# Designed miniproteins, single chains, continued (5), part 35

Each design is a single chain, and the fold is of that chain. pLDDT is the mean over its residues in the fold that is shown.

## One batch from the design tools (miniprotein)

Design m17190
Fold by ESMFold2-Fast:
Structure m17190 (fold): chain A 74 residues (1-74)
Amino acid sequence: ASEGYVKFMEEPFRLIEEGRKALEEGDREKAIEKFEEAKRLAQLGLQVTPDSPEREIWRKVLEEAERGLKEAKE
């Protein structure tokens, strides 16, 4: 895979980690921003990824982002 593709696949996981860290620090606004970005990337990934096991990775990211958004909005 190209370097750009590797970064594209790593970005949503990094955003989830940053969102979780923001929640631990009490920065709900930053957490929401990071989780919404991860959710958008996961939705894009699902739209462009063919029917393959790789789709499970995007679905997992989407689920984690949505869970984080629920926690941040409480």
Scores: mean pLDDT 77

Design m17191
Fold by ESMFold2-Fast:
Structure m17191 (fold): chain A 97 residues (1-97)
Amino acid sequence: SPLERRIAIYGAAVTVSASELDFLRRLFEKGADLEKLKAELQSLIDHLQSIIADIDALLAANPDMPADQRAELEDLKARAQALLAEAQRLLEEIDKA
């Protein structure tokens, strides 16, 4: 179904975002170029905000959604929100360096 495909896409996006955030943190710890890190981290923040907004819109548009699919979207949103908070904390750490 189109809904199942959208959920799979968000799941993949969240997984990739987690790996990207881990990579950016390790680059910061190794003394990489702070301006490049800030630009890439801001791009990740913008992408995570977009994923959260898309999930919220999908949940609002489909109130009769199967409970398992709703739970999966709510879990993906929670994971995206946690990554967003971590990315924002890393951006603050870079600004203080």
Scores: mean pLDDT 89

Design m17192
Fold by ESMFold2-Fast:
Structure m17192 (fold): chain A 63 residues (1-63)
Amino acid sequence: IDEEGLAYAIAVVEKARDAGILTPEQAEQIKALLRQAHASTDPKESEQLLREAQAILDQAVAE
């Protein structure tokens, strides 16, 4: 994930939190995973971190 993509993803997560779709804890966890994926130089690690972030989002949105 590039820097611009990270900024957009974080903005989307913050909007979802403000809309009540994500709890503050879920939003912080997703943002932490996105930042870790951006910092990782291993494509497999980045993909796994993004999948973890997606799983949290999917669980919240399924309501």
Scores: mean pLDDT 78

Design m17193
Fold by ESMFold2-Fast:
Structure m17193 (fold): chain A 100 residues (1-100)
Amino acid sequence: SLQDVIEKAETLNLEEAIKLLKEHVSPKHLERAKAFMDIMKNAASEEEAQRQMLAQMKNAADHVIAVGVMLAERYRKRGEKDKAEYLILLGMLQAEILEG
């Protein structure tokens, strides 16, 4: 199950966890994550980014992905790019679990 994949990722180093999670990402949730990442990149402020993301959320899966992207941006700004990628991947897998 995807829950077992997430639990296994927690036992791995960050690089191997990212590699494992990438193998289980659906194209649908990857597209949603990219859309939210583009909003974060192009928005004039954090407040505007959050407003635009909230306006684009259609369901619980979108909400989980958006939260992951928002949290990941905090780590990316600290130079923790691998941690940021890991958090976005976790959000996408949790979205798949919610819709399964």
Scores: mean pLDDT 87

Design m17194
Fold by ESMFold2-Fast:
Structure m17194 (fold): chain A 73 residues (1-73)
Amino acid sequence: SNLSPEEIAKMLLEEADRIVQLVKEGRISKETAIGLLDTLKGLGLNALFASDPELAKKVVEYLDKKKEEVESL
């Protein structure tokens, strides 16, 4: 079955939170986490922009805040 835009957004946000937690635990580097968050941003835009551009924007804004959080650690 196809995932809804809302389900895709939720999965991306949960993965972003997991990436930040892995940096806080010292399990991945800040550089690796930033690269992974940029990858999620690209995936989110490709998956959501055509169907729900407002949701795509909210996901991108959340991911950018998570990148800032990682850079501030």
Scores: mean pLDDT 89

Design m17195
Fold by ESMFold2-Fast:
Structure m17195 (fold): chain A 98 residues (1-98)
Amino acid sequence: MREEIDELVEAMKAASDPQKAIELAKKYVEEGKLDLAYFIAEVARLSGNYEAAYEIYKLLFEKGGDAETYRNMADVAEQLGKTEEAEKYRKKAEELEK
């Protein structure tokens, strides 16, 4: 819808600010707008805001995660130096793909 396009623009801007990215993604997760929350996490990850991406992926896992989400979380965890968590998330992604 028209408002969803405006929300995507706001999501891109918010993803540049770690605090705003987390706040907006949490709101979208609570509203069931998981695609928008995932989009914010992806933009944050690609922009190098790994801490924000990490927190948003955790919120998405509470609603259910797929193999792609676990792989992206593994990348983010590795960038944050959370090597043990990254390996755990990679194993979950591989298991979900079998």
Scores: mean pLDDT 78

Design m17196
Fold by ESMFold2-Fast:
Structure m17196 (fold): chain A 100 residues (1-100)
Amino acid sequence: MAVEAALRATENYLNAETPLEAEVAWAMLLMVYGVEVATGDYEGAAAALEAVLRKLEEAGAEPAVLAEVARLLAEAYEKLGDLERAARYRARAEELAARA
């Protein structure tokens, strides 16, 4: 995916002043990810999601939000055949969801 587009959507999410603005920004992030999945660019998807996860963690985002990104990252690595990284991100997503 376009790393810049994903990071912009993430920044809009973090800077949202209303629940609607946050929902729109999050939907844009998921749409960017969906396009990369549809085009088979799982390498780009994984790289962008790693950057998004890092930015959200640094900003202190809610565990539920971090869990969703980690889950998508696990799916991207699974599609790439990197089952070890997929398993690690899936475990991280479960741990984050338990803290939410």
Scores: mean pLDDT 77

Design m17197
Fold by ESMFold2-Fast:
Structure m17197 (fold): chain A 86 residues (1-86)
Amino acid sequence: SDKEKIKEILQNSKDVTKNLDPEFVEEKLRKIAEILKKQGYTDVAEAVEKAIENKDYNLALKIVAGYIYLQDKPDPEVLELVKSLL
């Protein structure tokens, strides 16, 4: 299930983004931050953007995963963007 994939991101001690193209990861994470900002989750979006600026894509992904896990109905576009990084 999508929720199980999100839980795996949160529980994984390894950087799942390390073997991906950094430009690809950054593009997907910036799209997620833009969606969250438009939906009023400004604090979460700013935390993601700060992690991207620090090149900490693993932290950015975990922030997004935590947001998704706490939502009763997470945004489907955000879910698809996260799944593209797995």
Scores: mean pLDDT 81

Design m17198
Fold by ESMFold2-Fast:
Structure m17198 (fold): chain A 107 residues (1-107)
Amino acid sequence: SLKEKINKILDEIRKILEELVSQVPDPAERERLLAEFDKLYEELKNIIDSMTPEEQELALEYLEIFREELKKGAEYVKKQNDPEKALEFAREVIESLKKFIENLKKK
């Protein structure tokens, strides 16, 4: 089902972010980033549950693109072995999700 596909992609995004955030040396910052993501994850799931099948299909397409961009960015950051770049990219991922959720709420 579309909902199962969306949940799978969100779980994959969570795992990629977890691996990315593992490069951040401050445990408190890692915990804060993951907690913020988890809050956004639950909010997004609630919004998707209220969507029509057509809207869920569009959300799926967006999340697939986001997942692929996240994979590429995480691989790039990992190769640089720079904790500051890992932190910056993790923040960008969270801000992108916030903007996506905010846009969904306006409709």
Scores: mean pLDDT 81

Design m17199
Fold by ESMFold2-Fast:
Structure m17199 (fold): chain A 85 residues (1-85)
Amino acid sequence: SSGEKILKGLLDTMLDHIKTSIDQAVKSKDRKGLQSLLDQIDEIIKDLEDLKERNKDNPGIVKVYEEYIERLRELKKEIEEELKK
């Protein structure tokens, strides 16, 4: 649907911004910045879980939120692995 496409576009823009921030923090060895990004990702996941629950009667929208929550969790794992180095 058009609504699903718009939502995906907005969430893709958000993910691209987060990925750029991670790349910059990794290149600059900014451990504090990486920790801040972990905290930000946790808050975004919480917000998306709340939005998913509010839209539970729309399976297409729910599926979009689930996809992007999973992508955010994978980015979180990448940051956690970087912090172990």
Scores: mean pLDDT 90

Design m17200
Fold by ESMFold2-Fast:
Structure m17200 (fold): chain A 80 residues (1-80)
Amino acid sequence: SVYDELVATVDEIADRLSRGEEIPAELLERYNAALQRLVAESPDPVGLLRDLKAHFLARVAPELQPLVEEYFDLEIRRVA
């Protein structure tokens, strides 16, 4: 599903950030496009973003968790 593809993209971004790697522009574009589509089409966009936040936080290195929390909290406020 598109959601499973989004989650796979999140996993790749989380892994790259945790390794201190640059995120390829194409990967970031694919993430943003899938996220925008799913948020727009979701009956519960806040719940979707909370689930993605939890998934991302579970996978990133602990030192990156504050950055991930700030990003998703901003996105949740935008759609709430």
Scores: mean pLDDT 84

Design m17201
Fold by ESMFold2-Fast:
Structure m17201 (fold): chain A 72 residues (1-72)
Amino acid sequence: MRVEAVITLEDPALAPAVARTMAESPGILSAEVVGPATIRVVAENEEALQRAIAEALRRTGARITRIEVRPL
């Protein structure tokens, strides 16, 4: 089941890099910067979302302050 996540980062400067890294991950349908520190992500399923988040944080060093996930 597809899921949507809205991710808020501590550092707004890292939002473009996090969005780009997530967009490159398998099972991610879209990842876009929607605010200064906020990224909207649509994933094929929760597993793909979790994997993309882990990889993006690992590669960028970004810290998440808030994450909201809902089914689509």
Scores: mean pLDDT 87

Design m17202
Fold by ESMFold2-Fast:
Structure m17202 (fold): chain A 76 residues (1-76)
Amino acid sequence: MDAAEQSALGREVVALIRAGVSAEELVELAREYERQGRLGFARMYLGYAISLNYEEGKDVAPEVQERAQRLDAEIA
């Protein structure tokens, strides 16, 4: 995935959050992208889900943090 695709996806995720998509829904979307082998997409969705949970003062499940770290290792 090139830088333009990554930027476009990031903007789409932000728009979805503003439209009322929950952090939990973003985590499920990331899981589906992981199943498809789209690790960059999955990592971006998890990153936004984590950020949204922190902004709302919600707990971030340890499993979600661990998944993001594993995706970072797999992409590298």
Scores: mean pLDDT 74

Design m17203
Fold by ESMFold2-Fast:
Structure m17203 (fold): chain A 87 residues (1-87)
Amino acid sequence: PTVLSEERTGEEPAPGETSVLKHRAVLEFASAEEAQAFAEKARALFEEEVGKTVTEDGYTSTVTYGSAEAAGTTVTLEWEAEVTNVS
């Protein structure tokens, strides 16, 4: 896919603090069928990952929301994570 836009919103948490980070990506695919298949797979992955906590690089992250929407050949991905700086 071709990346049309990527955006991250939210502040990096200070040590001992928690922040909500929001991500949005817009991807273009060669066909509407590929876009729909990708969105379906991404939704399944979000469903599996929401509520799971990962600790790496001094941060603890939990994905709290994820969505993937296909419109024609374009897929919009949105997800949110709670990130705590534990370093």
Scores: mean pLDDT 80

Design m17204
Fold by ESMFold2-Fast:
Structure m17204 (fold): chain A 90 residues (1-90)
Amino acid sequence: ASPLSLEADIKLALGLIYLTLVKNLPGSKEDIERALKKAIELFTEALRLAEQAGDTQGVADARQNLKDVAEIAEKHGLTEVAEEARKAAE
């Protein structure tokens, strides 16, 4: 375990909190967009940190979470946010 791997895990956990907020809170479209964009930021940083640490599992988890953000964004009609999340996963 490295400080980079721990930081990646923290960023993954924070991103999941934002994703959970979107699923459980009946917010405005603007609130949902804001939360999903924050989740993309956190998962993208987690992906970068996991890659730097050589954490294959962390990389896979971050990519899957970004794909989950894309699916949720599509369900809310946030096509540009969904495209951003898919691009970040690759």
Scores: mean pLDDT 85

Design m17205
Fold by ESMFold2-Fast:
Structure m17205 (fold): chain A 66 residues (1-66)
Amino acid sequence: SRVRVEITGVTVRREPDGTYSAVARVRLTSAGDTQDVEVVASGHPTAEAARQAVLDSVRGIDGTPA
């Protein structure tokens, strides 16, 4: 079956400890079923690192090794 992965939103925030967190909202569609999930990356030194980490995590949902 073909799994379709759609990013519906990404948010990045600065945490009180000075690190950055990113949250991706992802829609997964497979064999007529649809599921909305959140992927979170936390504890990153920059907003760019947090965003990249969450995007890499979403890529892993397609069965690509991390």
Scores: mean pLDDT 78

Design m17206
Fold by ESMFold2-Fast:
Structure m17206 (fold): chain A 95 residues (1-95)
Amino acid sequence: REEAERLLREAIRELEKAAKALAASGYVDVAQQVAELIRKAEEALKRGDLEAALRYLEEAVRLIQETAEKHKLPEPALKALERAERLLREARELL
């Protein structure tokens, strides 16, 4: 579980980078929704609910993916998304 928590915290950092890049590119509403899901994931981690944290972060990834299907997102946001996806896959395998 310590490794899963570490991966979830790394995924949060990558999603924060994605949200900042999205906001800088004018996707403010999506960036705000991602930030809210990160906040909920952090609260779940404080309670020791790693499964809830994973679900919130996977939802954040989903929102960014759906935005990328409709719009050409900046490269930093796409790279951060790819890193978050990998980290969350590894965390899921440990939970």
Scores: mean pLDDT 88

Design m17207
Fold by ESMFold2-Fast:
Structure m17207 (fold): chain A 92 residues (1-92)
Amino acid sequence: MLSKEQQTQIQMLAGSTDVALRANMVTSGEKLPEVEELIDLLNQIIKDAEAGKPVSKEQLDKLRSIAKKLPKSLQQSVLKTVDDIEKINEEA
């Protein structure tokens, strides 16, 4: 159901967020299980988008739930990405 443009935008958003999360973990020297879970979910979303599958409400809710357990700076960045992905999904 996703257009080629929606697929590309979702992959870019999820991919850039993955890179940012990994960079933050390297800088802090800390490996949080919540960040690993978030990275795994983002990579699944990238795979689903490659197949033209929209991101499910369950996946979006899961991303928001995990994001709320992160430090404030990371939380805001991740929540913005989730909102942007949801917006792209709504484009029929």
Scores: mean pLDDT 79

Design m17208
Fold by ESMFold2-Fast:
Parts: structure tokens; C-alpha cells; sequence
Structure m17208 (fold): chain A 100 residues (1-100)
């Protein structure tokens, strides 16, 4: 089973840069697509925030984003799929980012 974890964020001002690092275990030597999703805490809909392709043997990707303009607590979540199997998605646990 592929496990994806997300780290970084914390407390940021609206419109400032957020740097998030995605880390993977159990992926083997396959090429992967790692996607990032966000939502405002208390909502159910995940919004696509970005993706990066990892080569075989890569286990980490760093993504820099712009913080939302609306202050609040946001959840960011990593997802990973194998190249050629987009329906086999592994979701990581969300992390919280406070925008003020």
C-alpha cells in the first residue's frame, strides 16, 4: 500500500507563499503522479491545488503555493496515483494551514 504524507504550512498571511512537502512510502520503483488538494475547514469539497510527476525511485516533492486571500483554517491533502492507473488513488491525511 502506498502511503502519502504532507508536511509544512503552519500559519501564513493571506496571499503569502506556502511551501508544502509531500513524502511517499511503499511506492516501489514506479513513476507516480502526486496531487495536492485544498479545502476550507468545515467544507466537504476538495479543490485541486496542483500536481507533480515523480520519477521511479523518487519519494518526495516540494510544492510552493500562494495562500488563499480569505483568512481561515484550510486543510491541504496529498494524493498519489501510478502513471497509467489514475483510478488507483491513495490519499494522505490532511494538514491544517491557518491563513490570517
Amino acid sequence: MIKVTLSGGGKVKAGEKITLTKSLTGAGDEALVVSLYKRKKGTDEWEFAGSKRLAAGETSATITLTAPKEPGVYEYRGAVSRVGKPDDVYWGEPIEVEVY
Scores: mean pLDDT 77

Design m17209
Fold by ESMFold2-Fast:
Structure m17209 (fold): chain A 91 residues (1-91)
Amino acid sequence: SMTKFTKEDLEELIKFLRKQLEEARKLLEEKLKTTNDPEELKELEELRKILEEMEKYIEKAEEALKEEKYEEALEYLKKALEPLAEKAKKL
């Protein structure tokens, strides 16, 4: 049996992921301003696209949560983490 997530649990998870995304984006933008190596710039731009995709899924999760579609909200949050997990496998 899956433990049912409460609305509060999902709101806390979304809040946590948005904070992590904001912090990651700030670090990425600072690196982009200081890096002159073309290969590093390419990797940072790829990471930026991953963070943008994650944000789209977080936004979909927030929309689902407002409609009380808690299972859909959780699935979107799982999807938000998939691009990062795939990148980690290639390291």
Scores: mean pLDDT 80

Design m17210
Fold by ESMFold2-Fast:
Structure m17210 (fold): chain A 94 residues (1-94)
Amino acid sequence: MKREELEKKIEEASKLLEKFAEEGIANVSDEEVRRLGYLFGYLEVVAPELGLDDLAERVKGLREQFKKLLEEEAPEKVPVFEEGYEEGKKEALE
């Protein structure tokens, strides 16, 4: 995968996290939660392939933090987030 695509996805994930912090997790759509899951799954696979292991660990840390927040504030959205995460990993491996 191109480094440009990885950088674009990092920016997208950061913007979604910022939006969720601003609007509150209960007020975001299932599509946005699924998309963030997808981005984390993709980034955690692609970053190590490009030799960016520190970035992969950072993304994993952010995913774990977000999942805990999601379990606390909107537990009904956890399955949607996990589905997105698995989709992102699958796309990154193809």
Scores: mean pLDDT 83

Design m17211
Fold by ESMFold2-Fast:
Structure m17211 (fold): chain A 62 residues (1-62)
Amino acid sequence: AKITVREEDGLYVAEAEVDGRKVATRGATEQQARENAERAIEVLRKAPEKAADLELIGQLIL
């Protein structure tokens, strides 16, 4: 999946789309945000039933 990372208010936001699902994660660095997004994408692909849990990705990271 394509991951787009951008800086927002001193944090980094990573956005991606997996099989029509949008994923957004945050991190203190570009690398952190990207890694968090990659992890979320892997979980979503391996366990589609957890798609609803990944809607709360911000909670999972925080």
Scores: mean pLDDT 68

Design m17212
Fold by ESMFold2-Fast:
Structure m17212 (fold): chain A 69 residues (1-69)
Amino acid sequence: SSMAKKVQKEYRQEVLRLIGETLREIGDVWQELLEGKLTAEEADQRLAEIRDRYRARLAALDKDTQARL
């Protein structure tokens, strides 16, 4: 249906936005590591936190989108 197509388009746009934000955060961690502002252990911890946040936000978006379909 036209409604389902609209919901799917909105989902794709939000997923792409989330991916873009996550990649920027990952890039910032790598830049700080290369500049010597973070230890490898601190970088690993920040990357794990970014991954967990991404998973949680994606799961919430999936749940909300499924409820609208």
Scores: mean pLDDT 88

Design m17213
Fold by ESMFold2-Fast:
Structure m17213 (fold): chain A 90 residues (1-90)
Amino acid sequence: MSDRELARQLLELLRRGYRPPDPLLREAVEQAHKAAFEAVTKRQREHGNSVSDEELARLAEDTVVDTLARALREDPELRRQAERFVREAL
């Protein structure tokens, strides 16, 4: 499974109300959502009312996936926790 595919499966489980049990995985998720919030806020500041809600939603999703994928690539323990969480939830 690729880092991006694993990140997308994590995001899908989070959207369904699943909560990561591991503190490291929870912190990675919080950082990814923070990055998405900052990206959306920056886009709105730079482009104002010319940005659609659909574009902002896509930007938020892509930022969460990209941020999680990078964290999973850089931390083997985080990747193991994510793979276990996805496996146990499915």
Scores: mean pLDDT 84

Design m17214
Fold by ESMFold2-Fast:
Structure m17214 (fold): chain A 81 residues (1-81)
Amino acid sequence: GEALAEQLLAEFEARAREILARYEAGEISPEEALKELDRLVDETLARLFTAHDRGELSEEQVLAALRRLGEIARRYVARIS
C-alpha cells in the first residue's frame, strides 16, 4: 500500500543522504558518489517493481513513487555535480 511506497522512498533518501555526506566529507569522488547513487536508484526500482508484482502496490502507487524517486535522485545528483 501507500505506506510501503513511502517507506521505500524514505529508505532511498536516507541512503542517498549518506552518499552525499561521504562526498561532502571528501571521502569519495563525484564519480564514485554518482555511481553509488545510480546503484541505489536501480535497487529501489527493483524493490518497487517487486512490490507491484506481489500486489502490494497498485499501478498508480508505483507511477507516483517513480516520479518522486526521480525528483529525489535529481536533487542529489545536482548537489554532487
Scores: mean pLDDT 90

Design m17215
Fold by ESMFold2-Fast:
Structure m17215 (fold): chain A 68 residues (1-68)
Amino acid sequence: MSIEELIEELRKEAKENPEKTITMDELIEKVREAGASEELIEELEKFKGQELTLEEAAELIEFLLKSL
């Protein structure tokens, strides 16, 4: 799975269940499986301990990819 596919899956699932959340630890694991750079993972680790909606998770990944 690519990062772009992960973002698409998160957004699709968010539309089906807007109240579904993901922990930052779970998101980091999915991002690692998607072959993300170490820089992206380090940026996500700054948000450890937070729980995000799937839409917020997708937006965060897109924002960081544009910022790196």
Scores: mean pLDDT 81

Design m17216
Fold by ESMFold2-Fast:
Structure m17216 (fold): chain A 64 residues (1-64)
Amino acid sequence: GGERMIAASGGEFHDLVNSNTDEQLAEMYREAAAILESKGEAYRQDAEGFRGQADNYDEGIKAK
């Protein structure tokens, strides 16, 4: 879920991407953005980054 997406870095991020569908990744990015938004202003830029990634995945899914 979103917590794992927030924590993922380097090789762990690659493993996450390789073991999930585009639809699952979009969901995880949306969950990550929502979690960070709930934590307040200090996490605003990170939340916006994850939301942008979710939107990019959703756009790619629609293009298929």
Scores: mean pLDDT 77

Design m17217
Fold by ESMFold2-Fast:
Structure m17217 (fold): chain A 74 residues (1-74)
Amino acid sequence: TPLMEKIKKIAEEVRKEISNIKSDPLKASIYGFRLLALMTEADVAERLKDEKGIRETLRRMEDLLNDVRAIQAS
């Protein structure tokens, strides 16, 4: 679906931002686990045809991207 494509695009951006975390493998790991959890929730929602769940996962994925970017700004 178009929403799932947007989630995948944001997930790719999150992965790139995580790879740019300066010399903090623990923070990188924590954000990696958060990304994995959200991708799992998105997959479950898609399989259940839960449009509301997909939309909520998209919102949370956007929040994660903002969080990762804030860490890099430090």
Scores: mean pLDDT 81

Design m17218
Fold by ESMFold2-Fast:
Formats: structure tokens, C-alpha cells, sequence
Structure m17218 (fold): chain A 63 residues (1-63)
């Protein structure tokens, strides 16, 4: 779950698809395994695959 959600988020960000990003952030907020999603977001940010603003929004959605 976490890896698939973050891979979708990375792809949507690269495409500049704001609507897909917003939909994925809602899916992240509804996730049943918040720790797995958080860890994948942190890895993507560390690897430069996602920008800090998108990562901050995704982490906030988990709270």
C-alpha cells in the first residue's frame, strides 16, 4: 500500500497533474498503514524523487 501510493504521487508530481496529486493525498489520508506510507514518503524525499512541498502535504495528510 505505502509504496504504491508514493509511486503514484511521484508520477503525478512529475506530470504536473495537480488533480491526481490532490486525489492521491486523499488516498494517503485514508490509508490503513500510515507508518508504511510515512516511511516511503521520507525515502522518496531523501532520494529527491519528490519535492519538499509535496512531501510536507503528504506527511500532514497522515496526521
Amino acid sequence: EGKALVERLIAAQKAGDVKSIEAILKDIAASTNKEAVRKEIEKALEQGLIDVFTADKALAALD
Scores: mean pLDDT 81

Design m17219
Fold by ESMFold2-Fast:
Structure m17219 (fold): chain A 74 residues (1-74)
Amino acid sequence: SQKQALLERLARLEEELTRMMRDGIVTSQEAQEIVAELKAARDALRAGDLQSAEEHIRRAEKILEEARKKYEEK
């Protein structure tokens, strides 16, 4: 189902963020921004708002990717 797919994407993002924080790839500010988007996605999923949940997941993915690129560019 769409809800199950979004829950799995959210779990993968949470795991990836944990690894990136451990490895020093994300700054504290970037981590806070990603955590806020992940929290908003979880809240939307609890409310049954799958569209809002997907939007917040996509925003979190974008911030993670931008943080990774900044780290690689030194």
Scores: mean pLDDT 86

Design m17220
Fold by ESMFold2-Fast:
Structure m17220 (fold): chain A 78 residues (1-78)
Amino acid sequence: MSEEEKRELEIIRQAADEVAREFGLPRPAVMKIDDGTYLLLATAESQEEVDRLAEAIAKRASERLGKPVEVLGARIRT
């Protein structure tokens, strides 16, 4: 992974931790799957809640990076 990709992933992970805390959810796991696309593994009561979490994270990360970022949410069972 390039230093640029590593910094981008770090910013996305920070945004994910912040937004999850704001939603009252446990810290999610984030991994890169494609250029500009990330997978969010989150514990939540519904897929709808995970989708809202992923959208909020994508918006915050995009604002911090100055470029569009896509986040796909996958729900983890407790």
Scores: mean pLDDT 81

Design m17221
Fold by ESMFold2-Fast:
Structure m17221 (fold): chain A 68 residues (1-68)
Amino acid sequence: MEPKSDEEREEHDKLILPKAEKIIAELNKKGDKEKALEVGDEYAYIKVNSDSPEELKKKIEELEEKLK
């Protein structure tokens, strides 16, 4: 499916990918592979189901708080 805005898609990827990679790497370093997979799945779900960049940012912040 072609995105309506390539810029909006790039903004979503910039917000999700660096944060997901850091958290997954941290969990893998601790040996928590199952939680790393769950976090990856949650980031993918948020990316697909967020209707706006503001909603995406809020959901990412909520996920990061739960991982502390």
Scores: mean pLDDT 68

Design m17222
Fold by ESMFold2-Fast:
Structure m17222 (fold): chain A 88 residues (1-88)
Amino acid sequence: SAVELAKKGVELAKKGNPVEAAIYTAQAAREVGHDELAEKGIEYAKKGNASLGAMYGAQAMRDAGHEETAALADKASAIAYKNEIKKK
């Protein structure tokens, strides 16, 4: 489910795996029918911008009316961004 994919994204972001976190968040967006936003999210994740990848997933879930799942994707994005700026 989209919620399960978003939760997986949060856990991967916490573990310092921001690219995979963004990919899981983008897959959640695809599951709610927003393929274009999911593709953009995966593209940014592959370029090393996991926080933008997760943000595209969150936007897709909001557009689909899944605000709770979008909040989980936002959390994954915030954790990924924190890890990116620390270069750790």
Scores: mean pLDDT 74

Design m17223
Fold by ESMFold2-Fast:
Structure m17223 (fold): chain A 94 residues (1-94)
Amino acid sequence: SSETLEELEKGIEKAEEALKKGDVESAAIEVYLIAKKALETSTDPEIIKKAKEAIRLATEALRLHRQGDTEKAKELAEEAIKIMKEVLEKLKEL
């Protein structure tokens, strides 16, 4: 839906902006929320698979960040954002 696409686009922007500011926690939370939204609203198996992977990566990034492993947390958050960008492009084609 157009509303879901807008939410995903805004969420990706917020996550990227948070990473630019060094706010890994906010970036990981934002990616988690939009990945969960994609999972709940899509019936496409490839989108479901990618959204689940983004949830896993964002969850692991939050755990690592809380343990003080900020560099690894940032890498996982960046990977999750990349996956959600792929999800967004696929949703635009459906």
Scores: mean pLDDT 88

